# Designs tried in a protein design run: designed miniproteins, single chains, continued (4). Part 14

Each design is a single chain, and the fold is of that chain. pLDDT is the mean over its residues in the fold that is shown.

## One batch from the design tools (miniprotein)

Design m12458
Fold by ESMFold2-Fast:
Structure m12458 (fold): chain A 88 residues (1-88)
Amino acid sequence: MDIIFVVDKKNLEAVSMVEYLKNAGLAEVEEVGEDDLVAIAKGTPLSRLAVDQLVRAGLAEVRKVGDTLVVIDKDASPEAVAAAEKKA
């Protein structure tokens, strides 16, 4: 199961997690507009740990779209959310 992250660039904790997954070869990151990132991550234990950390910190909500988990930063733009849902 793949995981899609929708992240506001001002949320440095979420940006750091997404960059870590990208550097580990577990995610591909796309910029959406000027303020948001969409990351498509492989469903690994590390990616799932990132989801759990963001949810417990109150920084993100998780939505299931088909067989994909979409992790939505509370400050993410509607445009970034729509782009992530189209990829799911």
Scores: mean pLDDT 80

Design m12459
Fold by ESMFold2-Fast:
Structure m12459 (fold): chain A 60 residues (1-60)
Amino acid sequence: MELSEEEKKLLKETLKKILENIKNGEDQDKILELLKEVSKKTGLSLDEIVDELVKIKMEE
């Protein structure tokens, strides 16, 4: 993973916002598109993005 520490922090902040959208009942298709955008921007697979999202959810 070719992410700097600053990019990793921004990724975590972005995923926290996506989690908040999920908690607020946002449309599943919109959530999936947001996750795909994060995957494309970071070069991480969707599975890796979902794993990071689950880790953040467990920390809450």
Scores: mean pLDDT 75

Design m12460
Fold by ESMFold2-Fast:
Structure m12460 (fold): chain A 87 residues (1-87)
Amino acid sequence: MKEKLEKIIDNLLANEEAVAKVEEELKAAKSVEEQIEIIKKYKPVLGEDATSFLIRVVEARYAKGKGRTPFIEEVEKEVKQLIELAE
């Protein structure tokens, strides 16, 4: 799990420009379904593991009723917490 998370983070950092484009498109999205479709659109650039991780974050935010925080900011927060727990 931890090694897979580090690989996802490395992939996101290597594709910083693509991540920034995803964030901008997610800000314009009106629903969770639209956000998931935007993430899937970038699957060829982000890779399967990173794409699946981001979709899970979107679904988790929706389940918690949190539709107001920028998606990438929430991803960065959860990633930092997981890294801290991983040591």
Scores: mean pLDDT 67

Design m12461
Fold by ESMFold2-Fast:
Structure m12461 (fold): chain A 90 residues (1-90)
Amino acid sequence: SLKEEADKAMEEAVKALEQGDYRKAVENFRKAVELMEKYLAEAEAKGDEQGVREARIKLSEAYTLLAIAYRKMGDEEKAKEWEKKGDEVL
Protein backbone atom coordinates (compact mmCIF):
# COMPACT_ATOMS: atom_id res chain seq x y z
CA SER A 1 0.00 0.00 0.00
CA LEU A 2 1.03 3.66 -0.33
CA LYS A 3 1.28 3.88 3.46
CA GLU A 4 3.51 0.77 3.74
CA GLU A 5 5.76 2.02 0.90
CA ALA A 6 6.01 5.45 2.57
CA ASP A 7 6.92 3.83 5.92
CA LYS A 8 9.65 1.79 4.17
CA ALA A 9 11.03 4.93 2.47
CA MET A 10 11.06 6.71 5.86
CA GLU A 11 12.98 3.82 7.47
CA GLU A 12 15.61 3.87 4.69
CA ALA A 13 15.85 7.68 4.86
CA VAL A 14 16.36 7.69 8.66
CA LYS A 15 19.04 4.99 8.35
CA ALA A 16 20.82 7.01 5.62
CA LEU A 17 20.59 10.18 7.74
CA GLU A 18 22.14 8.36 10.74
CA GLN A 19 24.96 7.08 8.48
CA GLY A 20 25.69 10.60 7.14
CA ASP A 21 24.46 9.76 3.62
CA TYR A 22 22.46 12.99 3.33
CA ARG A 23 21.85 12.66 -0.43
CA LYS A 24 20.24 9.21 0.03
CA ALA A 25 18.33 10.51 3.07
CA VAL A 26 16.85 13.41 1.02
CA GLU A 27 15.97 11.02 -1.85
CA ASN A 28 14.10 8.61 0.44
CA PHE A 29 12.40 11.34 2.54
CA ARG A 30 11.16 12.94 -0.73
CA LYS A 31 9.85 9.54 -1.84
CA ALA A 32 8.04 9.14 1.51
CA VAL A 33 6.51 12.64 1.13
CA GLU A 34 5.29 11.85 -2.42
CA LEU A 35 3.70 8.55 -1.34
CA MET A 36 2.08 10.07 1.77
CA GLU A 37 0.73 13.07 -0.22
CA LYS A 38 -0.95 10.52 -2.54
CA TYR A 39 -2.34 8.67 0.51
CA LEU A 40 -3.64 11.98 1.94
CA ALA A 41 -5.36 12.85 -1.38
CA GLU A 42 -7.03 9.40 -1.51
CA ALA A 43 -8.14 9.65 2.14
CA GLU A 44 -9.61 13.14 1.51
CA ALA A 45 -11.44 11.92 -1.63
CA LYS A 46 -12.99 9.04 0.37
CA GLY A 47 -13.93 11.17 3.41
CA ASP A 48 -11.60 9.05 5.57
CA GLU A 49 -11.11 11.46 8.50
CA GLN A 50 -8.79 9.09 10.39
CA GLY A 51 -6.65 8.51 7.29
CA VAL A 52 -6.40 12.29 6.72
CA ARG A 53 -5.22 12.88 10.31
CA GLU A 54 -2.69 10.03 10.13
CA ALA A 55 -1.33 11.22 6.76
CA ARG A 56 -0.89 14.80 8.04
CA ILE A 57 1.01 13.61 11.13
CA LYS A 58 3.33 11.41 9.03
CA LEU A 59 3.84 14.22 6.48
CA SER A 60 4.76 16.64 9.29
CA GLU A 61 7.38 14.14 10.51
CA ALA A 62 8.75 13.61 6.98
CA TYR A 63 8.91 17.37 6.25
CA THR A 64 10.77 18.00 9.52
CA LEU A 65 13.32 15.23 8.86
CA LEU A 66 13.76 16.36 5.24
CA ALA A 67 14.55 19.87 6.56
CA ILE A 68 17.18 18.38 8.90
CA ALA A 69 18.74 16.43 5.99
CA TYR A 70 18.94 19.55 3.79
CA ARG A 71 20.48 21.53 6.67
CA LYS A 72 23.11 18.77 7.09
CA MET A 73 23.89 19.20 3.37
CA GLY A 74 24.35 22.96 3.90
CA ASP A 75 21.14 23.90 2.04
CA GLU A 76 19.60 26.26 4.62
CA GLU A 77 17.07 27.73 2.13
CA LYS A 78 15.55 24.31 1.31
CA ALA A 79 15.68 23.38 5.01
CA LYS A 80 13.55 26.44 5.89
CA GLU A 81 11.05 25.65 3.09
CA TRP A 82 10.48 22.11 4.41
CA GLU A 83 10.29 23.30 8.05
CA LYS A 84 7.50 25.70 7.00
CA LYS A 85 5.62 22.83 5.29
CA GLY A 86 5.95 20.77 8.49
CA ASP A 87 4.51 23.58 10.62
CA GLU A 88 1.59 24.18 8.22
CA VAL A 89 0.45 20.58 7.54
CA LEU A 90 -0.93 20.00 11.08
Scores: mean pLDDT 87

Design m12462
Fold by ESMFold2-Fast:
Structure m12462 (fold): chain A 80 residues (1-80)
Amino acid sequence: PLSPIMQLVNELMRILGQETEIDLLKKTKPEDIETIKEKLQELISQIQSALEAARKLGDTKLAALLEKKLTQLQEELKKV
């Protein structure tokens, strides 16, 4: 099995990939609001999971960054 640190790294790479897909979708199909909302909800869930993992590992700096990102994405979702 992967170490907890390697599992968190894999989750962070998945988050980066999802952010890239959302950015591309906003540039190519900005009118597809429902798909953008769905992908934003998926990203929020992924960040919540990574945040719990960071907290369990005691990585307070990473946890703070993920909390800030989560708040920004939740505000973005409310405006769509």
Scores: mean pLDDT 82

Design m12463
Fold by ESMFold2-Fast:
Structure m12463 (fold): chain A 88 residues (1-88)
Amino acid sequence: SMKKELEEALEEAERLARERGEERVAELAREILRLLEEDPENPENQAEMLRLAEEGELLVMRAQGKVRTEEEEKKLREEFEKKKEEAE
C-alpha cells in the first residue's frame, strides 16, 4: 500500500514537473521511482533515493522563488545533512 502510494506520488510529481518545464525535477522523480521499483529495501538504493529527493526539493524551492540565494541553498543543504545525521 505505502509503496504503491509513493509510486503514484512520484509519477504525479514527474508529470507536474514536466508541465512546469522543470525537466531536472522530472528526471529526479523518474530516477527515484526506478530505484523504488528495483529494490526499495537495499540500503544503497535508499541512500540514493534520499539524495535525489533532496536535490529535487532544492530545485522545486528555487523554481518557486523560496530559495533565491546561494546562502539560502547552503542553509537548506545543511539542514538536510543534520536530519540525516540525527536519523542514523
Scores: mean pLDDT 74

Design m12464
Fold by ESMFold2-Fast:
Structure m12464 (fold): chain A 95 residues (1-95)
Amino acid sequence: GSKEELEEAQKEAKELAERATENRNKVIDERKALLREGSATKEQLDLLMEAGRYYGLAAIAAQAAVESKDLEVTKEKIEKAREYQKKGDELLKKV
């Protein structure tokens, strides 16, 4: 029923929030390392910064999905989180 579906969706959202936060932290750390080494191009640094922003948006959307008590709202927020995470991944591949 709707209750079991909501609990499953909230569990998926929690896992997605954790992954998005981990990905954001990895990108921030990588960008800091490249800045210290002084070897990165402006384009590489900008791509890492933008990827980090999308992972941040994914984490926020996923957290909102966890906090929602409405199944439809939770599903919509999960979808947005997945789209933001995918955009972050696509930007990271260009580095």
Scores: mean pLDDT 89

Design m12465
Fold by ESMFold2-Fast:
Structure m12465 (fold): chain A 67 residues (1-67)
Amino acid sequence: SMAEEEEKIKKEQGSAVIMGAGSLVGEAEGGEAIDFDDTKVIGKAIVDGEEAKVTVDFATGTVTVEK
């Protein structure tokens, strides 16, 4: 349905944000958005060969990478 397509697009956009944020701190690959809303994207990526939790908070302008 159209709603399922919109959810898929939002997850793809969130995953791109996670990849971009990871790439600011190291070599990022495999970025995946796990949770997202209008203010925040939380996901995971491999950054410099290590699995990392990436949080992008648009309300505070903060990027957090936790290995």
Scores: mean pLDDT 78

Design m12466
Fold by ESMFold2-Fast:
Structure m12466 (fold): chain A 85 residues (1-85)
Amino acid sequence: SVKEKLLAGLDKQEEAIAKQEANLDATVSEEDREAAREKLAKDRELVEKLRKVIEEGASREELEKLLGGEKADLFLEAVEELKKE
């Protein structure tokens, strides 16, 4: 189902975030590291909120409220890519 694919996509995003966190010590200036950590924290919060909305049977309107129109479209495009697998 689309719901299962969306949840699997969020699991992959959580793994990607964890890998990026693990690589922060190896890669960056103090300024870049701080910016990256802030972005990763926001990404984690967004993944958690999206998971809850999807579990409740998310509508496009709920996604637009949470992400904004452009990011909702990107999320829906990611779902469309998952359908190709």
Scores: mean pLDDT 68

Design m12467
Fold by ESMFold2-Fast:
Structure m12467 (fold): chain A 75 residues (1-75)
Amino acid sequence: EKEKILDRAVDEAVRLLEEAGLETQAAFVEIIHGIGKINNDLEGAARMAAEFLESLGTPVGRRAAEILRKAIEEA
């Protein structure tokens, strides 16, 4: 199920960001995902979150973005 794949990927990305001390960035990813649920566009929301995380220019941001990118491909 597409929603289940994307929900799991968001949870994993958020956990990774929180473990790195990036709680604000983790909260933004969750907000973007929530907006995706409201708009019935989880894939678009995941792509937007991945682009945001890639824009941070950090190794952890790139790893979190990769989790989301893989989930989009799988969904």
Scores: mean pLDDT 85

Design m12468
Fold by ESMFold2-Fast:
Structure m12468 (fold): chain A 94 residues (1-94)
Amino acid sequence: MEVVIRVEAPTLEEALERAVELARPVVLEAGENGEAADLVVTLELTVGGERVVLRLQLTSVEAEREALEALMKTFEPEERERVRKEYEEVLKRR
């Protein structure tokens, strides 16, 4: 899924702040539906007459979990338990 957000502002900082406010409800809805991994947000910013285009792929805890499960399939069975424990340790530190 791709969402395009268009913002015009005098400074890059103001343009990014407004873009984040507009993106927030879309990101939250995608996260609640488990679709955050498939979400690409394109920011079309106009700053002082210059056009800047940024493409952002958003990741969530669910997207990280799906990526981990895919990665686990590439490991030998004995390595899978070690990788899972290391990932749980990282999550506890966040």
Scores: mean pLDDT 65

Design m12469
Fold by ESMFold2-Fast:
Structure m12469 (fold): chain A 81 residues (1-81)
Amino acid sequence: MLSAEEFAAFVAAEKAGQGTAPASLRDKLFQDEVSGEVLPGKEMTLGYRDPSRRDDPSNRYLVGHLHAAFALLKEGVDKVT
């Protein structure tokens, strides 16, 4: 999973509109293998790095978990609009 520090850097760069976050950080958000803590009460879906290979376990990640973490951090940074 993307670390809190890496994720904070990504959100800050996106909020600034400068696109300064490294491509590797963006790739982690879209293709990260989500293992670890799942936020309870959030909807979760399986994401796929390659949609044509949905039955490949190595191709899957928990999209809901990443989006829930993004929403929580975004709420913190959006306090100033």
Scores: mean pLDDT 45

Design m12470
Fold by ESMFold2-Fast:
Structure m12470 (fold): chain A 91 residues (1-91)
Amino acid sequence: MKYRAVVLGYFDTEEQAKKAGEAAAQAMRDAGALEVRVSEPSKIKSKYGKYAVVVEGVFDTLEQAERALQAAIDAMKKAGAKKVIGTVVRL
């Protein structure tokens, strides 16, 4: 059984979204992710910001996925996210 941690961040600028995506992906790798995917920043219509980025990682254990989720959320907030949403899904 594997687990997927998914983080979505909302940003005012494309540059912030790109840096946040890179930082969150690194946080997931550092937490032991087997695979990591980062979206390109998407231009959106949202009260939370003009750009969104999604980062996802796959983990062997729930505990690793939960730690990775928290680290990725913290990385996105540090990079200037207006809002961050995250979840862990069992695969």
Scores: mean pLDDT 87

Design m12471
Fold by ESMFold2-Fast:
Structure m12471 (fold): chain A 57 residues (1-57)
Amino acid sequence: GLYERIAAHELGISLAQLREIVRRIAAGEDPAALAREYGIDASAAALRSLTEAILAE
């Protein structure tokens, strides 16, 4: 949805990368490890909240 596009832009990543990160967090991967892998300046808690918000769309 629109929220995914805004979040991807604010994090400096592509929509495809955001969707992969959301999928991997939903599958039980550590958000802190994913933030390091993708070079995202966000806390684990922020990425969990973002994932829940996107999945609620």
Scores: mean pLDDT 82

Design m12472
Fold by ESMFold2-Fast:
Structure m12472 (fold): chain A 62 residues (1-62)
Amino acid sequence: MLSEEQKQAILDEFIELSLQGKSRSEAIEEISKKFGVSRSTISKVLRENGELIDREGVRRAL
């Protein structure tokens, strides 16, 4: 199970990858490999924090 610090690190990494123009699926794969956590777990963390991600990262990626 992920700690709160790991969840925040995952969100930060996803925002960074999104700003680099990576797709959601590609970002999830990279984060999964980087943190050694399943794609399903990463996807769940992102869904539960969707409002934060939408406001900060995805729109700015253009």
Scores: mean pLDDT 71

Design m12473
Fold by ESMFold2-Fast:
Structure m12473 (fold): chain A 72 residues (1-72)
Amino acid sequence: KPSEEEFEAEVNYALALIYLSLMKKYGADENLAKKARELVEESRRRGVITPEQAEADLAEIDKLLEEEKKKK
């Protein structure tokens, strides 16, 4: 059975995906991107996701931010 810490780590990654989804739907901002990056990095450190998945998620966050900045 997963520990409380393991469940918390999984929840943190789910939150990262929620922030990514919100940025895709409503547009990216620096604050949402920062929160999403922190959650992805924490999930990587805790072994919830692979390094490859973390790299892909971080690249997606950066892409969404750059697309939003291009609109300004």
Scores: mean pLDDT 80

Design m12474
Fold by ESMFold2-Fast:
Structure m12474 (fold): chain A 64 residues (1-64)
Amino acid sequence: MLSTAEVVERLRALGVEDEAVLTLILIAYQEVKEGKMTEEEGLEVLRREAGERVAEIFREILEA
């Protein structure tokens, strides 16, 4: 599982430039890591709020 700093680096490398989107992904990742939401729930939130590409990036981060 990646640290917060590693997640941020990977998100920027994947082209996430919007700070609001970056923050949303970090919050979703933290909540999944803490067991407050499932991976599927996190993907659904990100797909709804930021679109399919951001959801795909989140899935890649969860698999790392």
Scores: mean pLDDT 78

Design m12475
Fold by ESMFold2-Fast:
Structure m12475 (fold): chain A 68 residues (1-68)
Amino acid sequence: MSPREILQSVVQKIANKAMDLGLSDEDMQTVIDQVKQQATRGLQQGWSYDQIYQQGQQILDQHYQQVS
C-alpha cells in the first residue's frame, strides 16, 4: 500500500469503530484528526500498517474514556 492508502484505510476503520461506539460527529472528527496526525508521523518513521492501526485504536479508546 502507498502511504496515502494506509492513511485512508486506517482512518476508515477507526471512523467505523467510532460510529459503532455511538460517538458524536464532533467527537469522531476529533479522533480522526488525532489519528491522521499520529499516522502521518508513523508513516514518516516507516511504521507498518498494523502499528499505525494499533495507535489509532489507542487514540479512539482514550477519547472514548474521556467522553463516556
Scores: mean pLDDT 82

Design m12476
Fold by ESMFold2-Fast:
Structure m12476 (fold): chain A 64 residues (1-64)
Amino acid sequence: LQEIKKLEEMEKTLTEMREELIKEAENSSNKHGYMQQALDAERKAREFAEERYSKLEKAQKEEE
């Protein structure tokens, strides 16, 4: 009887610890994902602007 109660308490504690670890892992993963997406978006915007500027500069030089 006491052994069953201890097992139930341990199972509850393990479930709570597992849920907490999952939340922590999800928070860490989400934070990294959002930052990476922001960096990728900024990089693409910069490359696009630079390519556009290069084309305009080249066109202007060809037109004199």
Scores: mean pLDDT 70

Design m12477
Fold by ESMFold2-Fast:
Structure m12477 (fold): chain A 69 residues (1-69)
Amino acid sequence: SSQQKMIDDIVKRTRIFAQNTVKDNGPLSKDGIDQIVSYIGDMMRSKGISQTDIDKAVKTVRRILDKIS
């Protein structure tokens, strides 16, 4: 679906952003991870993505950010 493609794009862009941030600035703090997760959650909500899909995407992003950090 178009919604799933949008979610996949957001997750991919967030991963790239986090990898670049860690390369330039060192490991992400817990507060930094929480801020990124909050930002993407708000962005997805503003785009009309369902809370169920937001929760799944946020869980995936948090796992990615924890692994990168």
Scores: mean pLDDT 86

Design m12478
Fold by ESMFold2-Fast:
Formats: structure tokens, sequence, C-alpha cells
Structure m12478 (fold): chain A 83 residues (1-83)
């Protein structure tokens, strides 16, 4: 992942944190890093994720933009901030 994209993700992560609880309630079967990805998608696009299919599309779009390690990067941020 490019250094500038990594910095952008950290900023989006901080802005997305307040939205995690909302998306955990909507999608209780998704992992915390998947929930964070959905929250980041809303922050980045201004679009709310309303369905499971939209959630999977949002995650796929972010993986396309930030690369295949995107969810691993989010898991690292969660471990650093919440553990």
Amino acid sequence: MEEQKEKELKNLFDEALPKIEEYRKKFPHLTLEQILAIAIYEVKTGRKVESFDEAMDAIAELIREYGPIFLKVLKKYLEEKLL
C-alpha cells in the first residue's frame, strides 16, 4: 500500500470509529474489521450501507482502491486502538 493511502486510511479510521456501533447492530455476523470498512465507506462516500449486498460491494470497492491488504491494515488499527 502506498504511504499516502496508508495516511488517508488512518484519518478515515478515526472519523469512522463513531459509526462502528451502528454497523455492528445492522450486521452482527460481520467481523469488526469488515464493520470498520463499511463505516469508512460511509465517511469516504457519504453513502449509508443499508444491506448485506451493499456491505460486500463497499468492502470490495475499498479493497480495489487500497489493495488486498486493506482488511489486515484495519485489523492492525483496531488492535492498536481498542486492545
Scores: mean pLDDT 79

Design m12479
Fold by ESMFold2-Fast:
Structure m12479 (fold): chain A 77 residues (1-77)
Amino acid sequence: SLEEARRRAAEVLREEAERSENPEAKKILLEGADKVEAAETLEEARRIVEETWRRLSTVVSIEKASEIGQRASEALE
């Protein structure tokens, strides 16, 4: 269901925020998680995840940001 998919994607982002020592990365991840849970469609949820990892890539390595984004996107499939 959309509800379960959103919850799993948000969990991925929140768990990464808990592991992060970077305050800016933590903020981006938590904002992304909140937005994903509020998404009214699967398309919106996917776009929020894409926006979140792109923002993350400005404060962490592209490899780490992409990995997190992929895991969250997989939760929405």
Scores: mean pLDDT 85

Design m12480
Fold by ESMFold2-Fast:
Structure m12480 (fold): chain A 63 residues (1-63)
Amino acid sequence: SSGGVLAQRSSNGVMTELDPKAAEALAKALKEIAKEQNLDSIKIVWPEGLSEEAKKAAEEALK
């Protein structure tokens, strides 16, 4: 049950919901940038509100 919260905060509408396709495209774009910059390693920090599906798709695209 909700518990009668006056100010409800949810990832829906409060945070941008990232589709797996969008996450994959973003990861690929970051990979291309890193490749152009010739970086030794890439460290990506995902927001806490990101769905597990989107995060997994992005990580797979970064391989």
Scores: mean pLDDT 61

Design m12481
Fold by ESMFold2-Fast:
Structure m12481 (fold): chain A 65 residues (1-65)
Amino acid sequence: SEKQKLSAEMAKVQEEGVKKILDLMKAYQAATDPAVREEILEQMKKVSDETGEKLKALKEKLAAA
């Protein structure tokens, strides 16, 4: 069903977002340069914002389905 497809896509987007954040957190802990750490924090915020926007769009499609 369309609702099942949208739910699966939402789960995939969430999983991909979590994986990206986990990879960035590992990079953050490995970094010794404060400027590099700050850049990684900004990248984490960008990934979170992008994931949220994608989930919002899919949730709106699910509500319309």
Scores: mean pLDDT 87

Design m12482
Fold by ESMFold2-Fast:
Structure m12482 (fold): chain A 82 residues (1-82)
Amino acid sequence: SEKEALEQTLERAVAGAETLEAEAKRVNDPHVARLAADLLAQEIAILEELMAKVGASERDRALLERLRAIRDAMEARARELE
C-alpha cells in the first residue's frame, strides 16, 4: 500500500541518514557536516510533502523526528568544528 511504501521509505531514509552522520563524523570536516545537514533538510522537506499527501502514522512522524534530530546534530557539529 502507499502507507506501507511511505513507512519503508522513512525507515530507509533514517538508515541512510545514520550512515551519512557516521561518515561525516569520520571525515571531521565542518563543510562536510554542513553539506550533510543541507542534504537531510532537503530530504525532510520532500518526505513532509509525501506524508501530507499519503497521510502519516504516529510511527511515520517518529521516523521524521529522528531525521530532524540527525540534521540538527550535523548542523551543531558543523558549528563546533568551525
Scores: mean pLDDT 87

Design m12483
Fold by ESMFold2-Fast:
Structure m12483 (fold): chain A 63 residues (1-63)
Amino acid sequence: NLLELAKRALDRLVAEGKTIEQIKQTAKGFINTAKLLGREDLIPEINKLADEAIKRYEERQKA
């Protein structure tokens, strides 16, 4: 399941304190994979996961 893999990868980047740029690049990679698999229907969900990961990252930086 591509969405499950994307969520796990993005959650790991947040937990490891990686940069927002790395979160965006990882999401872009999953979007490209979705396009290659003919699963463009998943692109909005991948973007939502990336936005949520960025918000969690920003919250951790303020805590």
Scores: mean pLDDT 82

Design m12484
Fold by ESMFold2-Fast:
Structure m12484 (fold): chain A 77 residues (1-77)
Amino acid sequence: SEEAERAYAEGKRLFAEGRYEEAVEAFRRSIELDPEYLEAVRGLEEALTALAARGRLTPEQRELAKEAGRHSRELEE
C-alpha cells in the first residue's frame, strides 16, 4: 500500500539520521499496514541491530528482533 511505502521511506530517513528508536516505530507501522513488505521487516531488523550495537535495546525490542527475524525468513521462503 502507499501508506506502507511512505512509512517505510520515513523509517529509512530516520535510520539514516541515526534516529534508530523512531526508525523502529516507522518500520513497525509499515509492517502493520503490509505484513508481507519484506523490505520493511529488514529495515526493522537493521534498526534493532543498530540499537543493540549501541546498548540502547530494551527487553521488549529484543523480543521484537526475534519476531522480525522469523518474519523475514518466512517471507523469503
Scores: mean pLDDT 87

Design m12485
Fold by ESMFold2-Fast:
Structure m12485 (fold): chain A 96 residues (1-96)
Amino acid sequence: MAKEYIEKAKEALKAGDYDEAIKYAIEAFEEAVKAGDVELAKEAARLYIEAYIKAGKIDVAKRLLEALQIVLSEDASPVVKAALEAMKEVLDEALK
C-alpha cells in the first residue's frame, strides 16, 4: 500500500498537482510508519517537502519542518526521526 501512495505522489508531482502529491505523501508516510519501513518513510517525507518547494511554498516547508522537529523529535520513533532528517536534507539542497 505505501508503495502505491509513493507512486501516486510522484505522478501528482510530475503533473504539477502539488496538493494531491502532499496528500499521497502523507498517506505513504502513515503506512510506512505503521509497517516500520524506514526507507519508505524517508521517501514519503522527501516527496512531501519537495511538493511544498515546487509549489513555491519554501517558507511554509521551513516552518513545517521546524514545527515537526519541535513537536515530534524528542518523543519520535527512529522511523519518524529518519524521515525528519530526510526532509531537512531536501530543504537544505533547495536553499542553495
Scores: mean pLDDT 78

Design m12486
Fold by ESMFold2-Fast:
Structure m12486 (fold): chain A 75 residues (1-75)
Amino acid sequence: DEERRRRGEEWAGQIGEAVAPLAAKAANDYIKKNGINENTPENLDAVSNAGKAAATGPARQAVADLRRQEEEERR
């Protein structure tokens, strides 16, 4: 269903905008806290994982909020 796909893309965009600053902050904090001074693949993966972990909770909350709003608007 094209509507379902479009809705998913809109939600992905909104969630991305909401969590991007949090992911960036977590990645930067990880670099500073762990004294990362080399761009090794292992360090890059660890930094990326830290950002993703910080974004997970807010992303789940954003999905729940969007789903609730959609249900309220359609009722």
Scores: mean pLDDT 73

Design m12487
Fold by ESMFold2-Fast:
Structure m12487 (fold): chain A 93 residues (1-93)
Amino acid sequence: LSEEQKQLARALYEVDKYLGIAFYLLLRGEVTEADVGGTMGFAATGKDGREMLEYHLLKRFGKEYLEKVAREIEAFPAPTELQRKLARATAGK
């Protein structure tokens, strides 16, 4: 992955843990939009959308693997202010 891709994954992760994890796994080709029920294409329209993304990730990968991925993202280079703003908009926050 490029440094920019790592920064974007971290920016999403800082706004919403499972959105950041899902984005990183998607960049790695480990998950597709379909594998997470299409929840990546839209910010959660409510509580159910966020819970659905988390549910699909936990079901497919399990908690231990997702926590390992979270630790990898936390070690990525710091995102720019613009990347953080875009991540917040994407996450519907």
Scores: mean pLDDT 76

Design m12488
Fold by ESMFold2-Fast:
Structure m12488 (fold): chain A 67 residues (1-67)
Amino acid sequence: MPEEYKELKEEARRIKELAREGKEEAEPRGKALLEKIEKLKRAFPPEVYEELVEEVKEALEIWREVK
């Protein structure tokens, strides 16, 4: 597993927490994290890539609903 996996997963979790609180920071951080994950797509097994993408998308959906 790339070292970045742990960092990306932790960032996704932090963004989800920000999203639950309706923090404006959640949206730009979520979008930036999606871009980082896309750049690293070939470095992950497909299953791990899908997991990371779904976590960030869920965080962004929470942010839209709480806002």
Scores: mean pLDDT 79

Design m12489
Fold by ESMFold2-Fast:
Parts: structure tokens; C-alpha cells; sequence
Structure m12489 (fold): chain A 99 residues (1-99)
């Protein structure tokens, strides 16, 4: 059950991170920030249920993206961190589903 719950949370976090990326591309930085915060909460919840290296890396990348959005850093840098987080979430999901 914990693995299945962690997978569901990671999939939701990935969906939110993908939408945050689209909002950054559209210049909707406040909307992207709110989704990044929600994705961070979901990844933290997943980590409590099942620790995983790719979930830890995704959390770090999402936290950096949030900081960059708050500090007004260029969209290109934010997009890079969101893309890395999405890749780590995808890898975590695939590895957890293989268990």
C-alpha cells in the first residue's frame, strides 16, 4: 500500500510540475509558484511513505524552482529545474512500479 500511495502522489506531483512548466512558459509565474508548492508537498508526502533517491532529487529541483520563481530569476533557469524535477519523478515512478 505505501508503494502504491507513493506512486499516486509522485504521478500527481509530476502532473503539477508539468503544468507549472507550461505556466512559466506563458509568463504566469504566480500560478507556476502555487503549483510548484503543491508538487513539493506531494513529493514530501511520497517520501514519508517510501524513500527513493529520485524522489529526493525531484524535491530538491522543485525547491530550487520555487526559490527561483520567488526571487524573479529568468524563466529559462526555472524551466531547467522543472524539467529536471519531471525527469526525476518519471524515473521514480518507473522504478517504484517495477517493485
Amino acid sequence: ENIKKAIRLAKLAKTLAEQAKRYVEEGRREAALLLAEQAIDLVREALKLYPHPHLEEALKDLEEAKRMLEEGEPAEKVLEKLERAIEHLEKAIKELEAL
Scores: mean pLDDT 91

Design m12490
Fold by ESMFold2-Fast:
Structure m12490 (fold): chain A 91 residues (1-91)
Amino acid sequence: SMEELERRAREIARLLLEMLRAGAAGDLAAQAAAAERLKALLGEHAQAFAGRLAEPEVAERLAALLEAGRLEELERLLYELALSFLREQAA
């Protein structure tokens, strides 16, 4: 259901935000822990999703929001990216 996709997208966004913040802070243990949880949640789709985040325009926007400390906007963008990706996988 759409409600299930929205819940998964929120969890993915939360873990991504945690991973990105830990990486920026140099907390390698927290970054690795968040990455492992995210990998488990995405399963076989982990590589494809990483590719989506690595697209230049996406990566630049994520980096800019993180550097500016615009965490609410960053989480929103991560949620939208995750939800869009999950919808594509469900089709």
Scores: mean pLDDT 87

Design m12491
Fold by ESMFold2-Fast:
Structure m12491 (fold): chain A 79 residues (1-79)
Amino acid sequence: DYLGVYESKFGKLTISEVDGKLIATFDSGAVLELTPVSETTYKAETEGNTVTLTFLSKDKVELTNSVAKGANATYTKIE
């Protein structure tokens, strides 16, 4: 189960489920609706940037950005 609170050097990322959709919420207040690409990979399109979330394990998610690469990080589950 991918639901929970994850943390990196950039702060917290909360993965929740609303109406059967996975939602990523950031400390900044940004909210992204996640589209499944594979069993472990989800994507969200933003203004000029694609966010990819890859669940490396039950407790780790890798976040990559197509343009905003300085915000790439691995988040570790804390809750």
Scores: mean pLDDT 82

Design m12492
Fold by ESMFold2-Fast:
Structure m12492 (fold): chain A 102 residues (1-102)
Amino acid sequence: SSMKRLEESIKKTRELLLADARAVLADLPAIRARIDQIRDQVANTTDPKVLNQLLGQVIGLLLRVRFALDVLEDVGAAPADIAALRDVAAELDALGDQIVAK
């Protein structure tokens, strides 16, 4: 029936969203390395164009991490994984504030 196809489609979409969220969690070491690179670039520039590009990168990473946090919280993922995502989100938020203040 059409309802069964809709239910199967919803289930598949949820599984894909969860897989994407877990991929972000697995990518946290690379995200942390990118935060360190952005922080170093922010410390060494006064160019508004470069600062705006770095802010865009921070916002992109923050949206990605917040997406993963929201999905994994909804499914009751491990507290350590939730804490790791929250820590990285807070670090990105603080870095964004530092760029805006510059």
Scores: mean pLDDT 90

Design m12493
Fold by ESMFold2-Fast:
Structure m12493 (fold): chain A 64 residues (1-64)
Amino acid sequence: SSAVFIEVAQEAAKRFNLPDDFVQRFVALADKDKNGYVSKEELQAAARALDLSPEATQYLLQHF
């Protein structure tokens, strides 16, 4: 669900001390179709666009 998607993004931001606007940018990039379907490829693309560390990227991939 979109709520779980946002919650995982919020936990990543807290865990890796990411910028205040990270959750909004990440959700906008990963869930562009608003259908709640987020592939691992889309997650990786969003992480790359936001210049996330390998650790933050792996955390997102493991918890989605």
Scores: mean pLDDT 74

